# Designed miniproteins, single chains, continued (3): the designs that were tried, part 52

Each design is a single chain, and the fold is of that chain. pLDDT is the mean over its residues in the fold that is shown.

## One batch from the design tools (miniprotein)

Design m9792
Fold by ESMFold2-Fast:
Structure m9792 (fold): chain A 75 residues (1-75)
Amino acid sequence: DLSYRVLSEESEETGERTALVSGTRRVEFEGNRVTIYEELRGETGYARRRAVLELEPADVEALRESWAELEARLA
């Protein structure tokens, strides 16, 4: 799993800045299907999200390599 912190985000709709948020992302590769799981923890609550993407095999391979490199650099 990849853990991250968002220092500051600005809402384009309200112009407000979001306080510090911590998150964890996990990516699952199943053939040409990529599932991204995200858990967010902020001061006001806890949210879970899931996105499913169907990609061409070459795009899946490129994403897998990029994700593995990112995880290795953050370890």
Scores: mean pLDDT 62

Design m9793
Fold by ESMFold2-Fast:
Parts: structure tokens; sequence; C-alpha cells
Structure m9793 (fold): chain A 71 residues (1-71)
């Protein structure tokens, strides 16, 4: 649901802010899966950035491709 996606995005922002980049990526990725179009693209982009900060470049690349496909 959109409500769950908003909750997950907020949790992702909180995790990112505290430096828990892997957890932030997971939250943003889950939010993206519940959204479509530009909103999904934005969530997947944030997930990619979070995984990149976590040092998971392979997963980051996958999420950036998902973002490009969504919007």
Amino acid sequence: SVEEARRLRRLGEEAFRRGDYERAGEYYERAGSLLTGEEAARAYTNAGLAYQRAGDDERAEQLFEEAARAG
C-alpha cells in the first residue's frame, strides 16, 4: 500500500541518517516495490545510493537499473 510505502521511506531516511546504510537500502527497496512510476524510481534510486554507501556496489547498480525502468 501507499501508506506502507511512506512508512518504509521514513524508516529508510532514519536508518540512512544514523549511518545504517544497509538497513536504509532494504527499507527504500521495499518501498519501491510497493510504488509505481516516478515514486518507485525515486525510492529505488535512494536504495541504490544507500547500498553504494554500504559498499555493496553490485546491489546499488541493480537498484539504479530498477529505478531507470520504473520512471
Scores: mean pLDDT 90

Design m9794
Fold by ESMFold2-Fast:
Formats: sequence, C-alpha cells, structure tokens
Structure m9794 (fold): chain A 93 residues (1-93)
Amino acid sequence: MTPEEREAARAELLRLARDDPEALLDLLEARLKELGADERELLLIRAARGDEAALRELAEYLGISLEEARGLVRGFLAALRGASAEEAQRLAE
C-alpha cells in the first residue's frame, strides 16, 4: 500500500466510521474489487447489505445452512463496525 493510498483510506475511514456505516460497506466493496476480488469473494459484503440472493449463494458456497450464513453476516457486520471505529480512532491524530 502506498503512503497516498493509506492516507486516502485513513481520511475516508474516519468519516465513514462516524457518519455513514452503509457507505463503509461501499468503500470496502470498491477496495476489494480494486484488489482483484471476484464476485464469489464479494458475497459476504453483498449479503451484509441485505441481498438475500447473495446470502443464499454464500450459504451454498460454504456448505452451511441459511441460518448459519445469517449468523456469519451479523458477526461480520458487528466486527466491521467495531474494527472501523477502532481503526479510525488509532488513525486520528
């Protein structure tokens, strides 16, 4: 990661963690796409946005139940919100 990329990510993460957690998912999806993530790797993020088709595909891909997939998505969202808030706080000068 370049210094410019890290600085841009820091500034945006600080804003999104405070003001717009929905946009934080948008940023994460866009960043993963830039890093070469395929549609399968984006299923968790899409399911986190409330896409039930993505949730079903995620469950099938992982070989788990739909209920377990919902649990995974809830855990991911909670962890993402917590991690983004912690990271923003650490990056704040």
Scores: mean pLDDT 69

Design m9795
Fold by ESMFold2-Fast:
Structure m9795 (fold): chain A 85 residues (1-85)
Amino acid sequence: SEVEEQQALADRAVALVREAIEEAEKLEKEGKYDEAIFLLEEAIGLLEIVRGVLKLVGAPDEVLERLEAAIAEAEEKLKELKEKK
């Protein structure tokens, strides 16, 4: 179903953002703040595109809320990195 396809896309996008946060934390420990910031900005941008597309095609609120939560988590980490730089 379209809803199942939308949920699968959201699941994949959230998983990729979680991986990006983990990689950014590794880069931060190495003092590579610019690379960590760039990675998170790219991940957030991708997730916002996915959210926009899903909203346009009428995805359920629970799918959109899940993406919004992942965006917020990535934005919090990005803010932390920018403050430490």
Scores: mean pLDDT 84

Design m9796
Fold by ESMFold2-Fast:
Structure m9796 (fold): chain A 60 residues (1-60)
Amino acid sequence: SMDEERVERMLAALRAASEKLPVESFEQIAREIKAYAARTLPQDLADRLAAEVDRLLAEL
């Protein structure tokens, strides 16, 4: 679906950002993306995106 493709692209961008950005900048973007997902995506996709964001934050 288009939502699944959007999530896949967002996850790829988040992985790249976690490698390049300072921790504080990534933390701010992570909060904004989780909030955006909660407003715009089905709950299962929002939860999956939030879990991946939290995983990336734990790896920093």
Scores: mean pLDDT 79

Design m9797
Fold by ESMFold2-Fast:
Structure m9797 (fold): chain A 108 residues (1-108)
Amino acid sequence: SKIKEEIDKLINEIKKLYDEVVQARTREEMLAAMDKIIEVAKKLLSLAAKNPKVSDEQIDELARLINELVGVKEALRRGEISLETAKQRVKEIVDKLIDIANKIKEEL
């Protein structure tokens, strides 16, 4: 499936961008890495939302996880959380994003 291949490419792009999160040494580097992950995750959501085989519940979960990433980014930008805390939260959200994206891919 062409759509399944496109979703797989976006999952792999998120995994590669997550390496930038792991390597980030400053708040600025972390914010830049998070912006890239959010952009790719939004592309994934757009592709999923266009496919009638993807459930509303899965679309809502993807949107919720993206909003959680934006929340972590804004908290880090405002200095409300440490770089270490931001990395831990981003890992948890990215793991869940990859899990739901793989479930969507399996149904296509």
Scores: mean pLDDT 90

Design m9798
Fold by ESMFold2-Fast:
Structure m9798 (fold): chain A 78 residues (1-78)
Amino acid sequence: LADLGRALARKGSPLVQGLAAKFLREINETTTQEDVDSLIAWINSQPDGTGSHDAVLAALRALGELGAAGLAALEAGL
């Protein structure tokens, strides 16, 4: 979970982090730790530079679907 927050902080901007937090507050869903781990692996596998824009957008969508689990990971990474 903390690793997801760090990956997002590394590749995202404060604006991206704010949008992710907003989506998590709006989407009151829960997911498993396995879903979070898969997302972390996917984010970390994205190439730096040319892939960062798509990785950020995908992370926002996935965090919105993660709900509380995603918010906890984001807070731990901040």
Scores: mean pLDDT 51

Design m9799
Fold by ESMFold2-Fast:
Structure m9799 (fold): chain A 84 residues (1-84)
Amino acid sequence: MEAIERFRKRVDEAAKDYSPEVREVVRQLADEAIEEFKKDPEKAYSLLEQRIAEHLAATQDPELRRALNDVYSAFREAIAELKK
């Protein structure tokens, strides 16, 4: 699905500016969201929101917080492209 491939590309592009540790976290979240979307698109939203909330509660790192917001925004944009 082109929109989901575009989401992954946006995450990879944004990740170029992140530290290796932050890149690993956002790539794992993106992969989880994509796999869940293939099984249940509605559940993929809830899963990504929950995972991001868990990371935000556990960290005070401004870079990781920014990266998590970038991933969420990219996912929302990709899903919006699929709406009628």
Scores: mean pLDDT 75

Design m9800
Fold by ESMFold2-Fast:
Structure m9800 (fold): chain A 74 residues (1-74)
Amino acid sequence: SHHDQLIQQMLQQLQQRVQQVVQTESDKQVAIENIRRLVQQTARQASETLSQDDLDEFLRRVGEIVGKVLEEIK
């Protein structure tokens, strides 16, 4: 569906940007700050674009992606 495609695209973009930050930023604190900013910006955009149900699913999956990355870099 259209909403499924939007969610998938936004998640893929976020995952790629987060991965890029981790690979290019040598300072862990700066990397964490940049990831937090990306998450905040992505969540704001999603809240303007997605329905409530789709937003809830999107934020759940964002939490999974970011949580895994932050756990690995600490």
Scores: mean pLDDT 80

Design m9801
Fold by ESMFold2-Fast:
Structure m9801 (fold): chain A 78 residues (1-78)
Amino acid sequence: GTAMDNLRAWAEQHTVAETVEDLDLGVSAQDLVDALAELGVEARPGDILSAVASPGVLAFALGRLLGQDPRTVLALFE
């Protein structure tokens, strides 16, 4: 869906560059890597997109970091 496409575009701009901090979410690339590891996804700050199977996994990781439901996270990218 559009929210998934927007979330992937967000990740491409920020996780490939160096950091996700500049998105006003207060999240570092390392925080995202650590959250992904809790979900069973092994990633490094420079290759997060190569490790994730779908934008839904990113929504779960961001939900854990922001204290929000993954559906609420996806709604932010609609």
Scores: mean pLDDT 64

Design m9802
Fold by ESMFold2-Fast:
Structure m9802 (fold): chain A 69 residues (1-69)
Amino acid sequence: ASPAEILAAARDAAARAGNDALAARLGELQKVSHTLSREEALARAEALVREYGSLDALLAVGQAVKAAL
């Protein structure tokens, strides 16, 4: 999957989990996804989930990203 697809999946999962702050931050990262490798997109998404995520958001985002890989 492309960096944009990974970040879109993560953003949508965060929004569905009710974490609007995490979803917004992932959306901002998605806008610059064309400057990121897949590995960089994964690392930055992980950092955002650790900073803004709840347990439910962590599980939902992790599952969605794994499905997009």
Scores: mean pLDDT 80

Design m9803
Fold by ESMFold2-Fast:
Structure m9803 (fold): chain A 65 residues (1-65)
Amino acid sequence: SNARRERLWKEVDEAIALMQLAVLAREEGIESIETPEQYRRIAELAKERGLDKVAEVAEKLAESL
């Protein structure tokens, strides 16, 4: 079904964004992201690199902590 495919693609896109977020954190020396400030820093880096989806995900995670 089309709805199942759409859901799968959305989940794949979100998983890719989360992996890219983890890579950016590691490059900044953040071994474990535990604070809103760390997520916001990663969001800024993602924006600088044109990774808009990663920045969006990081901002949402910062708000959830």
Scores: mean pLDDT 80

Design m9804
Fold by ESMFold2-Fast:
Structure m9804 (fold): chain A 109 residues (1-109)
Amino acid sequence: EPSIVDKALADPAGREALRHILRGAKAYSDGDYEKAIKHFEEAIELAKKSPVGKELEAIAYRLLGDVYYKSGDKQKAVEAYEKAIELAREAGNEDLARVLESHLEQIKA
């Protein structure tokens, strides 16, 4: 079965969303949270234009939640994870939703 990455690579919006996800992940790894947030926000907007939009949006919102949590904004992190869970379920990806719920429980603990 084609992966989310394979599906995203099939169209220009999905490819650009993936590029922003990768750039955001690198910025997050480098401790540049402002740059990471900007890239993940761009990925969310581009994902909405892709055939895999909801799954790709869920991944981008999860990563946005990770950066908010790491930067100390627990409330924004919770909101981002809750949105990611909603989008994963709407996309029919219960495995992704379950993983995201586990992450949310860790953040609330």
Scores: mean pLDDT 83

Design m9805
Fold by ESMFold2-Fast:
Structure m9805 (fold): chain A 64 residues (1-64)
Amino acid sequence: MEAELRKYPKEVLAENVVKLLAEKGFLKDNLEEAKERLMQQDPVETVLTVAEMIGVPVSAFLKK
């Protein structure tokens, strides 16, 4: 799974993480600021950590 995540641009992964967190009610702040903060982290590590934290499969961040 990690190798598949690394095929995506960092910006796309950050945007998908922010969008999913907002949908689940974990984000109430400015989404653009949250996305910029995520782009300063390892995008793959961030996706894996968030997936475990909120109990969703990693594939949820890759949905079209």
Scores: mean pLDDT 72

Design m9806
Fold by ESMFold2-Fast:
Structure m9806 (fold): chain A 68 residues (1-68)
Amino acid sequence: SKEEKLAEAAQLEKEGNEAFAAGDYHQAAEKYDKAKKIYLEIGDKEKASNALKKSIDAAVQELKSILL
């Protein structure tokens, strides 16, 4: 159901937040991206946009840790 998908996406965001706080930016980016895709599937553009921004931030942090 839509409600089940919303709960799944929220759990993925929580896992992404925990990974980000732990410095595991790769895992955080993947979790946020999965949440974004679910939010897009259920038509929640605002939550999808927020998850996208978090995924980009995590990906940038990962890239900074690899480069230079």
Scores: mean pLDDT 88

Design m9807
Fold by ESMFold2-Fast:
Structure m9807 (fold): chain A 69 residues (1-69)
Amino acid sequence: SSAKKAQEQIQAVQDNLNQTIESLNAALQSFKEKYRDNEKLVAEFEERARKSIEIAKQAAERQIARIQA
């Protein structure tokens, strides 16, 4: 059914978003371990990661809205 296909597409969008968030969080942890003594560099990377996650969330919301329209 069209409803089932829409649900599967929404799930794929959510799965892709979750994978993106997990990848960025893993990269942030690795960066913190490597640059532990450089607080400014770590803070700048954390801000970039937060912005990337926000952009990804907004993109996912827009895709879900299009699927539901």
Scores: mean pLDDT 88

Design m9808
Fold by ESMFold2-Fast:
Structure m9808 (fold): chain A 85 residues (1-85)
Amino acid sequence: SVEERLLKLADKVIEEIKDDKEAMEKYEELEKKIKEAMKNLPEEVRELASKVNSAAVVKALNDPTLDPEEVEKKFEEELEELKKL
């Protein structure tokens, strides 16, 4: 499923940054921002956002301090699969 693939992508990004203290700090900061943003969404949208919202994936989209080109490509591929559903 798309959810499983997005979670695997998120886990891969986390594995790549886990030994980078600066990147992990930014990941935690972004996770807090995502949680705050989700509070303002309708319940239906919030549920979907919760399933696809990995802080690592969102970080890859907005913060190139990671090695994000590979992660962004994989995320784009998963988004294209979502569109086909």
Scores: mean pLDDT 52

Design m9809
Fold by ESMFold2-Fast:
Structure m9809 (fold): chain A 108 residues (1-108)
Amino acid sequence: SESRKLLLEAIGEILRAIGLEIDIEWGKISAEEALKEAEKLIDRAVEIAKRAKEAGDDETVEMARRALELVKEIAKKIIEENKDNKEIVEKAEEVIKRADEALKEIEK
């Protein structure tokens, strides 16, 4: 089922976001690399949500929204941990802005 496949892909993005937060907490990834992974996650979540909307799959759209909200929380955590690094803070603020724009696009 396409709907089942899309739901599993959206859940996969939630799990990737959780894994990214864990890697940041454990110092296994740099802030710069974490922000790059967050940007890729936004792009994948938007694509999943668009396909889910075309299929009338509101549950998968909601899972994609949850993944984007987690990306915002990850970027906020990066800001809190790197508040004295202006370049990283600005990059994280851009990731939050992209996630907010993605959330608005999904609501259309």
Scores: mean pLDDT 88

Design m9810
Fold by ESMFold2-Fast:
Structure m9810 (fold): chain A 90 residues (1-90)
Amino acid sequence: MEEQLRSLERLLELLRRLGMPEELIRGIEEEIRALREGKLDRARLRELVSRAVAEILRRIGDELDALIAEWRAQGLSSDEILERLRELAK
């Protein structure tokens, strides 16, 4: 229980750092509170985690697009951008 709770709290901190929607963060906080009270809706928790993962993937895509746009604005070629992305993927 404590280890699962700690893992969920770590996920919540990650979501906050990534600037996830406050509604999603609040939903996960409510499930963490319910878990502490011995009341857990596992189906809802799985749905919220699935939504969080989908949002993380979307935000990573948006951040990459923004980073690429910034590098293009700085005058980098498509080849130079690809080299930088390859270095980040290592």
Scores: mean pLDDT 72

Design m9811
Fold by ESMFold2-Fast:
Structure m9811 (fold): chain A 88 residues (1-88)
Amino acid sequence: GAKFDEEQKKEAYPKLLKEIEEGIKKAKEEKDELTLELLETLKKYLEEPSEELREKALELLRKMGASEEELALFEKLLDYIKELSEAY
């Protein structure tokens, strides 16, 4: 099934956090300010989800040239990140 139990979500949280932190390190090395700000926003959202952080992430993606289809997929990703944060 496409649903995770609470234990699977608890295991997914530290893996996603590690991927975000690795992405932050790479963005700093590449001096990619938009990607850095996006990833730092996602890290904060994973730690403490809020509507302000959600809107900030979507606005950063729009500035990066994301299509409406890509924004819709990213909104689903943000919903998943919130679910992981709440389960952890």
Scores: mean pLDDT 79

Design m9812
Fold by ESMFold2-Fast:
Structure m9812 (fold): chain A 96 residues (1-96)
Amino acid sequence: MEFEEKRKKILDLLNSPKTLEEVKKAYEELGFPEDATPLEIAVRLMKEYGLSEEERKEVLRDIAKALGLTDEQIEKLLSMSDEELLKRFEEARKAG
């Protein structure tokens, strides 16, 4: 799959509950939690697709813009590893 196809698949998760459900079902072996957000699913897919560091940053910028994040929030997001992002999402869920 070309980078543009990977990018489109990830971005579609933010705009379609149906796409989110289909991806969760197709990649159930990745162990997505029932309450996983589109952003958590997107981060796991980036890791699964084996995106380069540069490709990962482009996709994260697109996601952050789609979510209405500020430039400061985008910069912070880009500085985090996939593991750090997933850990923060898990901690946020546990906090209620």
Scores: mean pLDDT 69

Design m9813
Fold by ESMFold2-Fast:
Structure m9813 (fold): chain A 71 residues (1-71)
Amino acid sequence: AVDDFIAALRGDASVEEIARAMRAVLESLGLPVPDDETLLRGAREARNASEEEREKMIAIARAAEERKRAE
């Protein structure tokens, strides 16, 4: 899930693919999943984000995954 999200953010993924990857990450972490419209909005913002902002998003996702494993 997190690896797919990282690949989507760093690659040529569509907004729909990024939204799907975001949903999978949230589900894998046991976090609340927002509606499809909210996910698509977030994916569009991520697609338009700078490379620096995308790397920060990746770092946050990895930190959340590691925290979940530590339980």
Scores: mean pLDDT 76

Design m9814
Fold by ESMFold2-Fast:
Structure m9814 (fold): chain A 61 residues (1-61)
Amino acid sequence: VLSPQNLVRVNEYLELIRNASNQSQRELAIALLLSEFPEQAVQLKAQLKAEFPDEAATLDK
């Protein structure tokens, strides 16, 4: 559903989430991603839960 250009941007945020040193940094990166793509937030949350199952609780809050 994302354009190729937006997909590159999303992947950059996913790399930030993967490389986060602590939970607060990870939550901030997730919040920024969802803020930049609010129309895709539901789909992005689903992707994040699939990629980062340990973060599912954070994504539901």
Scores: mean pLDDT 73

Design m9815
Fold by ESMFold2-Fast:
Structure m9815 (fold): chain A 95 residues (1-95)
Amino acid sequence: SSEMEKLIEETKTMSVDEIGQLLFERRDEILEELKKTKDVKLFLKKYDEFLDMMDRIVDYAEENWSDDDVTQVRSYVYSVISSLEGEYLKLVNSQ
């Protein structure tokens, strides 16, 4: 999406900690929308777009950043994915 493309470009000038904050804030937005709407299809669409965004951030990091910074951004990505999938599974299993 155009939002995703803009965010990916902005991450190229961010510190690893700023990227971590961005990823956690986007995670929280997706989860809050899920809680308010209960719209699983909208959640999955946004989650897929977010996965694509995170994959592209990691790809850029692997090509352009230090190994330590790559390890740190991968850690943030793993944390975000784990929490989103955890909340999704709780919702699906409660239905």
Scores: mean pLDDT 85

Design m9816
Fold by ESMFold2-Fast:
Structure m9816 (fold): chain A 72 residues (1-72)
Amino acid sequence: ATVTVTLPAEQATSLGLKNGDELPVKKVVLVAGGAVLKVEFQGKTVDVPVSQAKADEVTPGQKVKVVVVGKA
C-alpha cells in the first residue's frame, strides 16, 4: 500500500510539492519530536517533516504520496 504524507498547502508550496506527487524516500532521519523524510524531487533532496509514527510506516526506497490540505 502507498504511504501518504499530509501537508498544509503553505508547507507544500514552500517545499515545491504538489498534491498527488509520489516521491521516493532516500532516508528517514529521527529528530527531537518526530522525524524527517529525505525524499527525491526533481533531482534534489527535499526534507519533509513528519511524526515518528508516520516515519515508522516508511522504509528507505519506498515512495510516499503527497496529500495537500487547505488552499494556498
Scores: mean pLDDT 78

Design m9817
Fold by ESMFold2-Fast:
Structure m9817 (fold): chain A 83 residues (1-83)
Amino acid sequence: SKAEEYIKKAKSLTTTEVGKQAVKKLEEALKAIKNGDVESALKHLNEAAKLNGQLKANGDTELASLIDKALKELSKEIQKAKK
């Protein structure tokens, strides 16, 4: 999926602990979506978004942009699961 592509790219750019945690939360959200667990998926996306806010504050704007793209694609997948 497009979300998996952005997560893979973000993972390759990740050098900090905050970035690694953000990518891990995106991977956990994707797994929850595949299992139909919308509640866990939303929790992990919210955690990834908070960590991405820290990346932006730290000036890691390229990684943060990729994480934003992954968050948008995962949000679309959750909306499809709700309908």
Scores: mean pLDDT 84

Design m9818
Fold by ESMFold2-Fast:
Structure m9818 (fold): chain A 80 residues (1-80)
Amino acid sequence: SAEELRKRVNELLKEAEKRLAELHAKAVAQGWSLEEFQAKVKEIYAELIARLQEVLDSHPGEVPQDLLDELQLLKEQLEK
């Protein structure tokens, strides 16, 4: 269902937000360069995009357009 898809998408987004917060705290504590931090942020986004794509591709007839649009925005952020 669309509700189950939204729940799974929200779980993946929440996991990514937690990983980004932990990464930021680690970068500050360990004095990472901006380049090292940005590379790790891109890795988290790439993994999130891949997992989201897999979930959405498993339900092609049930995916709301707003979730497809959100995935596209994440892809654009990674390619920037």
Scores: mean pLDDT 80

Design m9819
Fold by ESMFold2-Fast:
Order: C-alpha cells, then structure tokens, then sequence
Structure m9819 (fold): chain A 93 residues (1-93)
C-alpha cells in the first residue's frame, strides 16, 4: 500500500516533468532520454522494497541536482531542480 502510493506519486511527478519539458521546448532527444530513464526507474521500483525505493529516490534526487548544476540550459536546470525538490517531499511524507 505505502509502496504503491510512493510509486504512483513518482509516476505523477515524472509525467508532469516530461510535460513541462515539452512546454519549455527542450529538445526532443533530451526529452526521450528522460522518458526512457523515468520509465526504467518505475519498472525497477515495482521489483523493490519500500526502503530500497526510498534510498534510490534519494540518490536520484541528488543526481538530478548535480545534473542541474552542470546544465548550461537554464530551463532544463530549473526543471531538474524542481523535480529533485518534489521527490524529496515524497520522502518526507
């Protein structure tokens, strides 16, 4: 139940993130990379325990912040940082 709630919240965040990338006119190749990455993450989460999902989400948020700092595209940087912050909120609920 709690595991399913975490996965559903992440799926909703992933969908919102990808929709915002399209609105900001991020290049399609970058959008496709994130689509593939997020889909794979969701599939992986379904095979893991709640505790393992939380550890991976924490690691993922940290990697998103690092990518945001390294990105030269301020639109992408902002979206990555916002996604990381929203993932961190899931972990505090």
Amino acid sequence: SEKEKIIKKFEELAKEFLERMREEKIDEDTIKLFEDLLEKAIETFKTLSEEEIKELLKSFAEHLRELAERSKDPRLSKLLKELAEKIEKILKE
Scores: mean pLDDT 86

Design m9820
Fold by ESMFold2-Fast:
Structure m9820 (fold): chain A 89 residues (1-89)
Amino acid sequence: SLEELADRFEQRAAEAGGVKRIVLLSEAPEDYVPTPNTYRVTIYGKDPEPIELLVEAPTVEAALYGSVAYALKNRLVELPFGISIEPAL
């Protein structure tokens, strides 16, 4: 199920160091400054506009898996969906 899939990705994120923070790029504070451990994640889901996240995590794997879990838990995507990740700096 979608819930089981989300739980598996959340566990993988935790094993990879965990996610410190996830925020929608559109809702980022004006004074937000990316760190070397900040990733920009773009999710191509059910809407024509992609969902853009700023994710703080010690590893790219934690950021990726945490973002997938976040999208699934919040019903932002339908399977199959696309995802891309890059450093925010």
Scores: mean pLDDT 80

Design m9821
Fold by ESMFold2-Fast:
Structure m9821 (fold): chain A 64 residues (1-64)
Amino acid sequence: SLEAAVRAAVEALIRSLFKREIPEESLRDLADAALAYTEFAKSKGYTTPATEAIEAAVEAARAA
């Protein structure tokens, strides 16, 4: 499901952030998926910790 996929992606991203083991290709791939999720979540009015973590990841990937 979309929720399960997002949860797994956010968890993996957060773990990578703490370990500083984020390949650029992985960040870009997650950013692409995260954009779809954040757009969907915001359309529903959901601003969870997961959405915030995804937004941070997207901004980092866009800056790269």
Scores: mean pLDDT 63

Design m9822
Fold by ESMFold2-Fast:
Structure m9822 (fold): chain A 89 residues (1-89)
Amino acid sequence: HMEEEKKKIELALEALERVAADPSYVLSKEEQEALAYLEKKMLEIAEEIEKEYPGELSMREVAIIVLEKLGVERERAERLLRAMSEQAR
């Protein structure tokens, strides 16, 4: 079901936004499963992009394109990547 896939992706994105905002936030089982699904889909699409544009795009550009292909608005994708980068570095 395509609608179920969209709901899982949305839940995963919201979970990432919550983790970025609150370092004490504990992911629910449903959020963990949604994140695993998102990671799997992102890897599949990223591999296709890398084959089409080998070494021509930065990791950040690839991630934005992947999220856009999954139905995420560009502005939201950029905000998520910024929050994740701030958290990691």
Scores: mean pLDDT 76

Design m9823
Fold by ESMFold2-Fast:
Structure m9823 (fold): chain A 73 residues (1-73)
Amino acid sequence: SEGNLKYFDKAVDYGLSGDSEKAYEYGMKAVNGATGDGKKQMGGALLMAGNYLRSLGKDEGSEALKKAGLDGI
C-alpha cells in the first residue's frame, strides 16, 4: 500500500541519520503492512537498502534495516 512505501522511506531516513531503533521500527511497519509476495518484496527492498547504508559506512542503520527485512520474511 501507499503507507508501506512511506514507512520504507522513513526507515531508510532513520538508518541514514543513525537512529537504528527507529529504522528497525519503521522497517517492520513497512513489511508488516505488506501481504503475500509483497511482504517478500518489501523484505528484499529493506535488505538492499541495508547493503546501501553499509556502503556509506552506516553500519548500525544497515543492520537495523537488514534485521527488519529478515524478520519480515
Scores: mean pLDDT 85

Design m9824
Fold by ESMFold2-Fast:
Structure m9824 (fold): chain A 78 residues (1-78)
Amino acid sequence: EQEERDEKLKTDPAYALIEAARSLVEKLKRGLLTPEQAEARIRNLVEQAKKVDLTPEQKAEFERLLDEARRLAGLPPL
């Protein structure tokens, strides 16, 4: 529900992390980042994900977003 979603974004670091990955994909679609900058940001998000307890579904979505970001930046998939 509306206000519960906003409160979850503030209290749940997993939601904030996924939102950051979505924002990265959007910036790459707009051509605002170089491949080198994109790779550095992807690496930082992976490190942050290790500190956050993600559910299997959240982890799968996060990894899918990172794969899309790598593809948009012209980087090979892992």
Scores: mean pLDDT 75

Design m9825
Fold by ESMFold2-Fast:
Structure m9825 (fold): chain A 81 residues (1-81)
Amino acid sequence: MTPQDAAREAASAREFVAAARAALAAEPSLEELRVLLIATSIVLAGVEFVYSKRPSPELAEAVAELRAVREELAARIAALE
């Protein structure tokens, strides 16, 4: 992985977090929340894998933000079930 690849991965993860938060603000259905949780979990797994190979502050921040979004999604789903 080049430094440019790691920065690109972090940027993509931040864009995903912004999109996920916007989707949450749109009062999604339980089914939409479940799909978003799956998508967030996949993105988080990918970013964590990259971070495990090339630790950086930007990737650490991206992982933390993705974990926070995943926790919020799980909590909202639990409240609706």
Scores: mean pLDDT 82

Design m9826
Fold by ESMFold2-Fast:
Order: sequence, then structure tokens, then C-alpha cells
Structure m9826 (fold): chain A 67 residues (1-67)
Amino acid sequence: SARAELAREVEELRFKLDAAKGDVESYDEPLKSEGKALYEELKAQGEEKQKEVAEENEKKLKELLEE
């Protein structure tokens, strides 16, 4: 289902975000600054996907309540 696909994408983005955070700590300047920018980008993508999952969950709840 679309909800399961979105949940999987959110989990993948969270994993990538955690990996990017770890990499940023090990970078030398200027690579550390570049890695930090990538981290912030992945974080924003993760927040967007979390919102999509929440909307799908609310939609499903509404469908069940209208039964």
C-alpha cells in the first residue's frame, strides 16, 4: 500500500540521516561543512516524508470512522 511504501521511505531516510550525521563528525574542513549541508538536506526530506505518513494515517482513520 502507499502508506507502507511511505513508511519504508521514511525509515530509509532516517537511516541515511543517521549515517550522514556520523560522517559529518569524521570529516575534515571543508568536507565537514559539505557533509553538514547534506545532513540538513536529508533531515528536511525526512520531515517531509514523516508528514506524508501522518496524513495517510489520518486519512485511513477517517475512512474507518465513516464506516
Scores: mean pLDDT 68

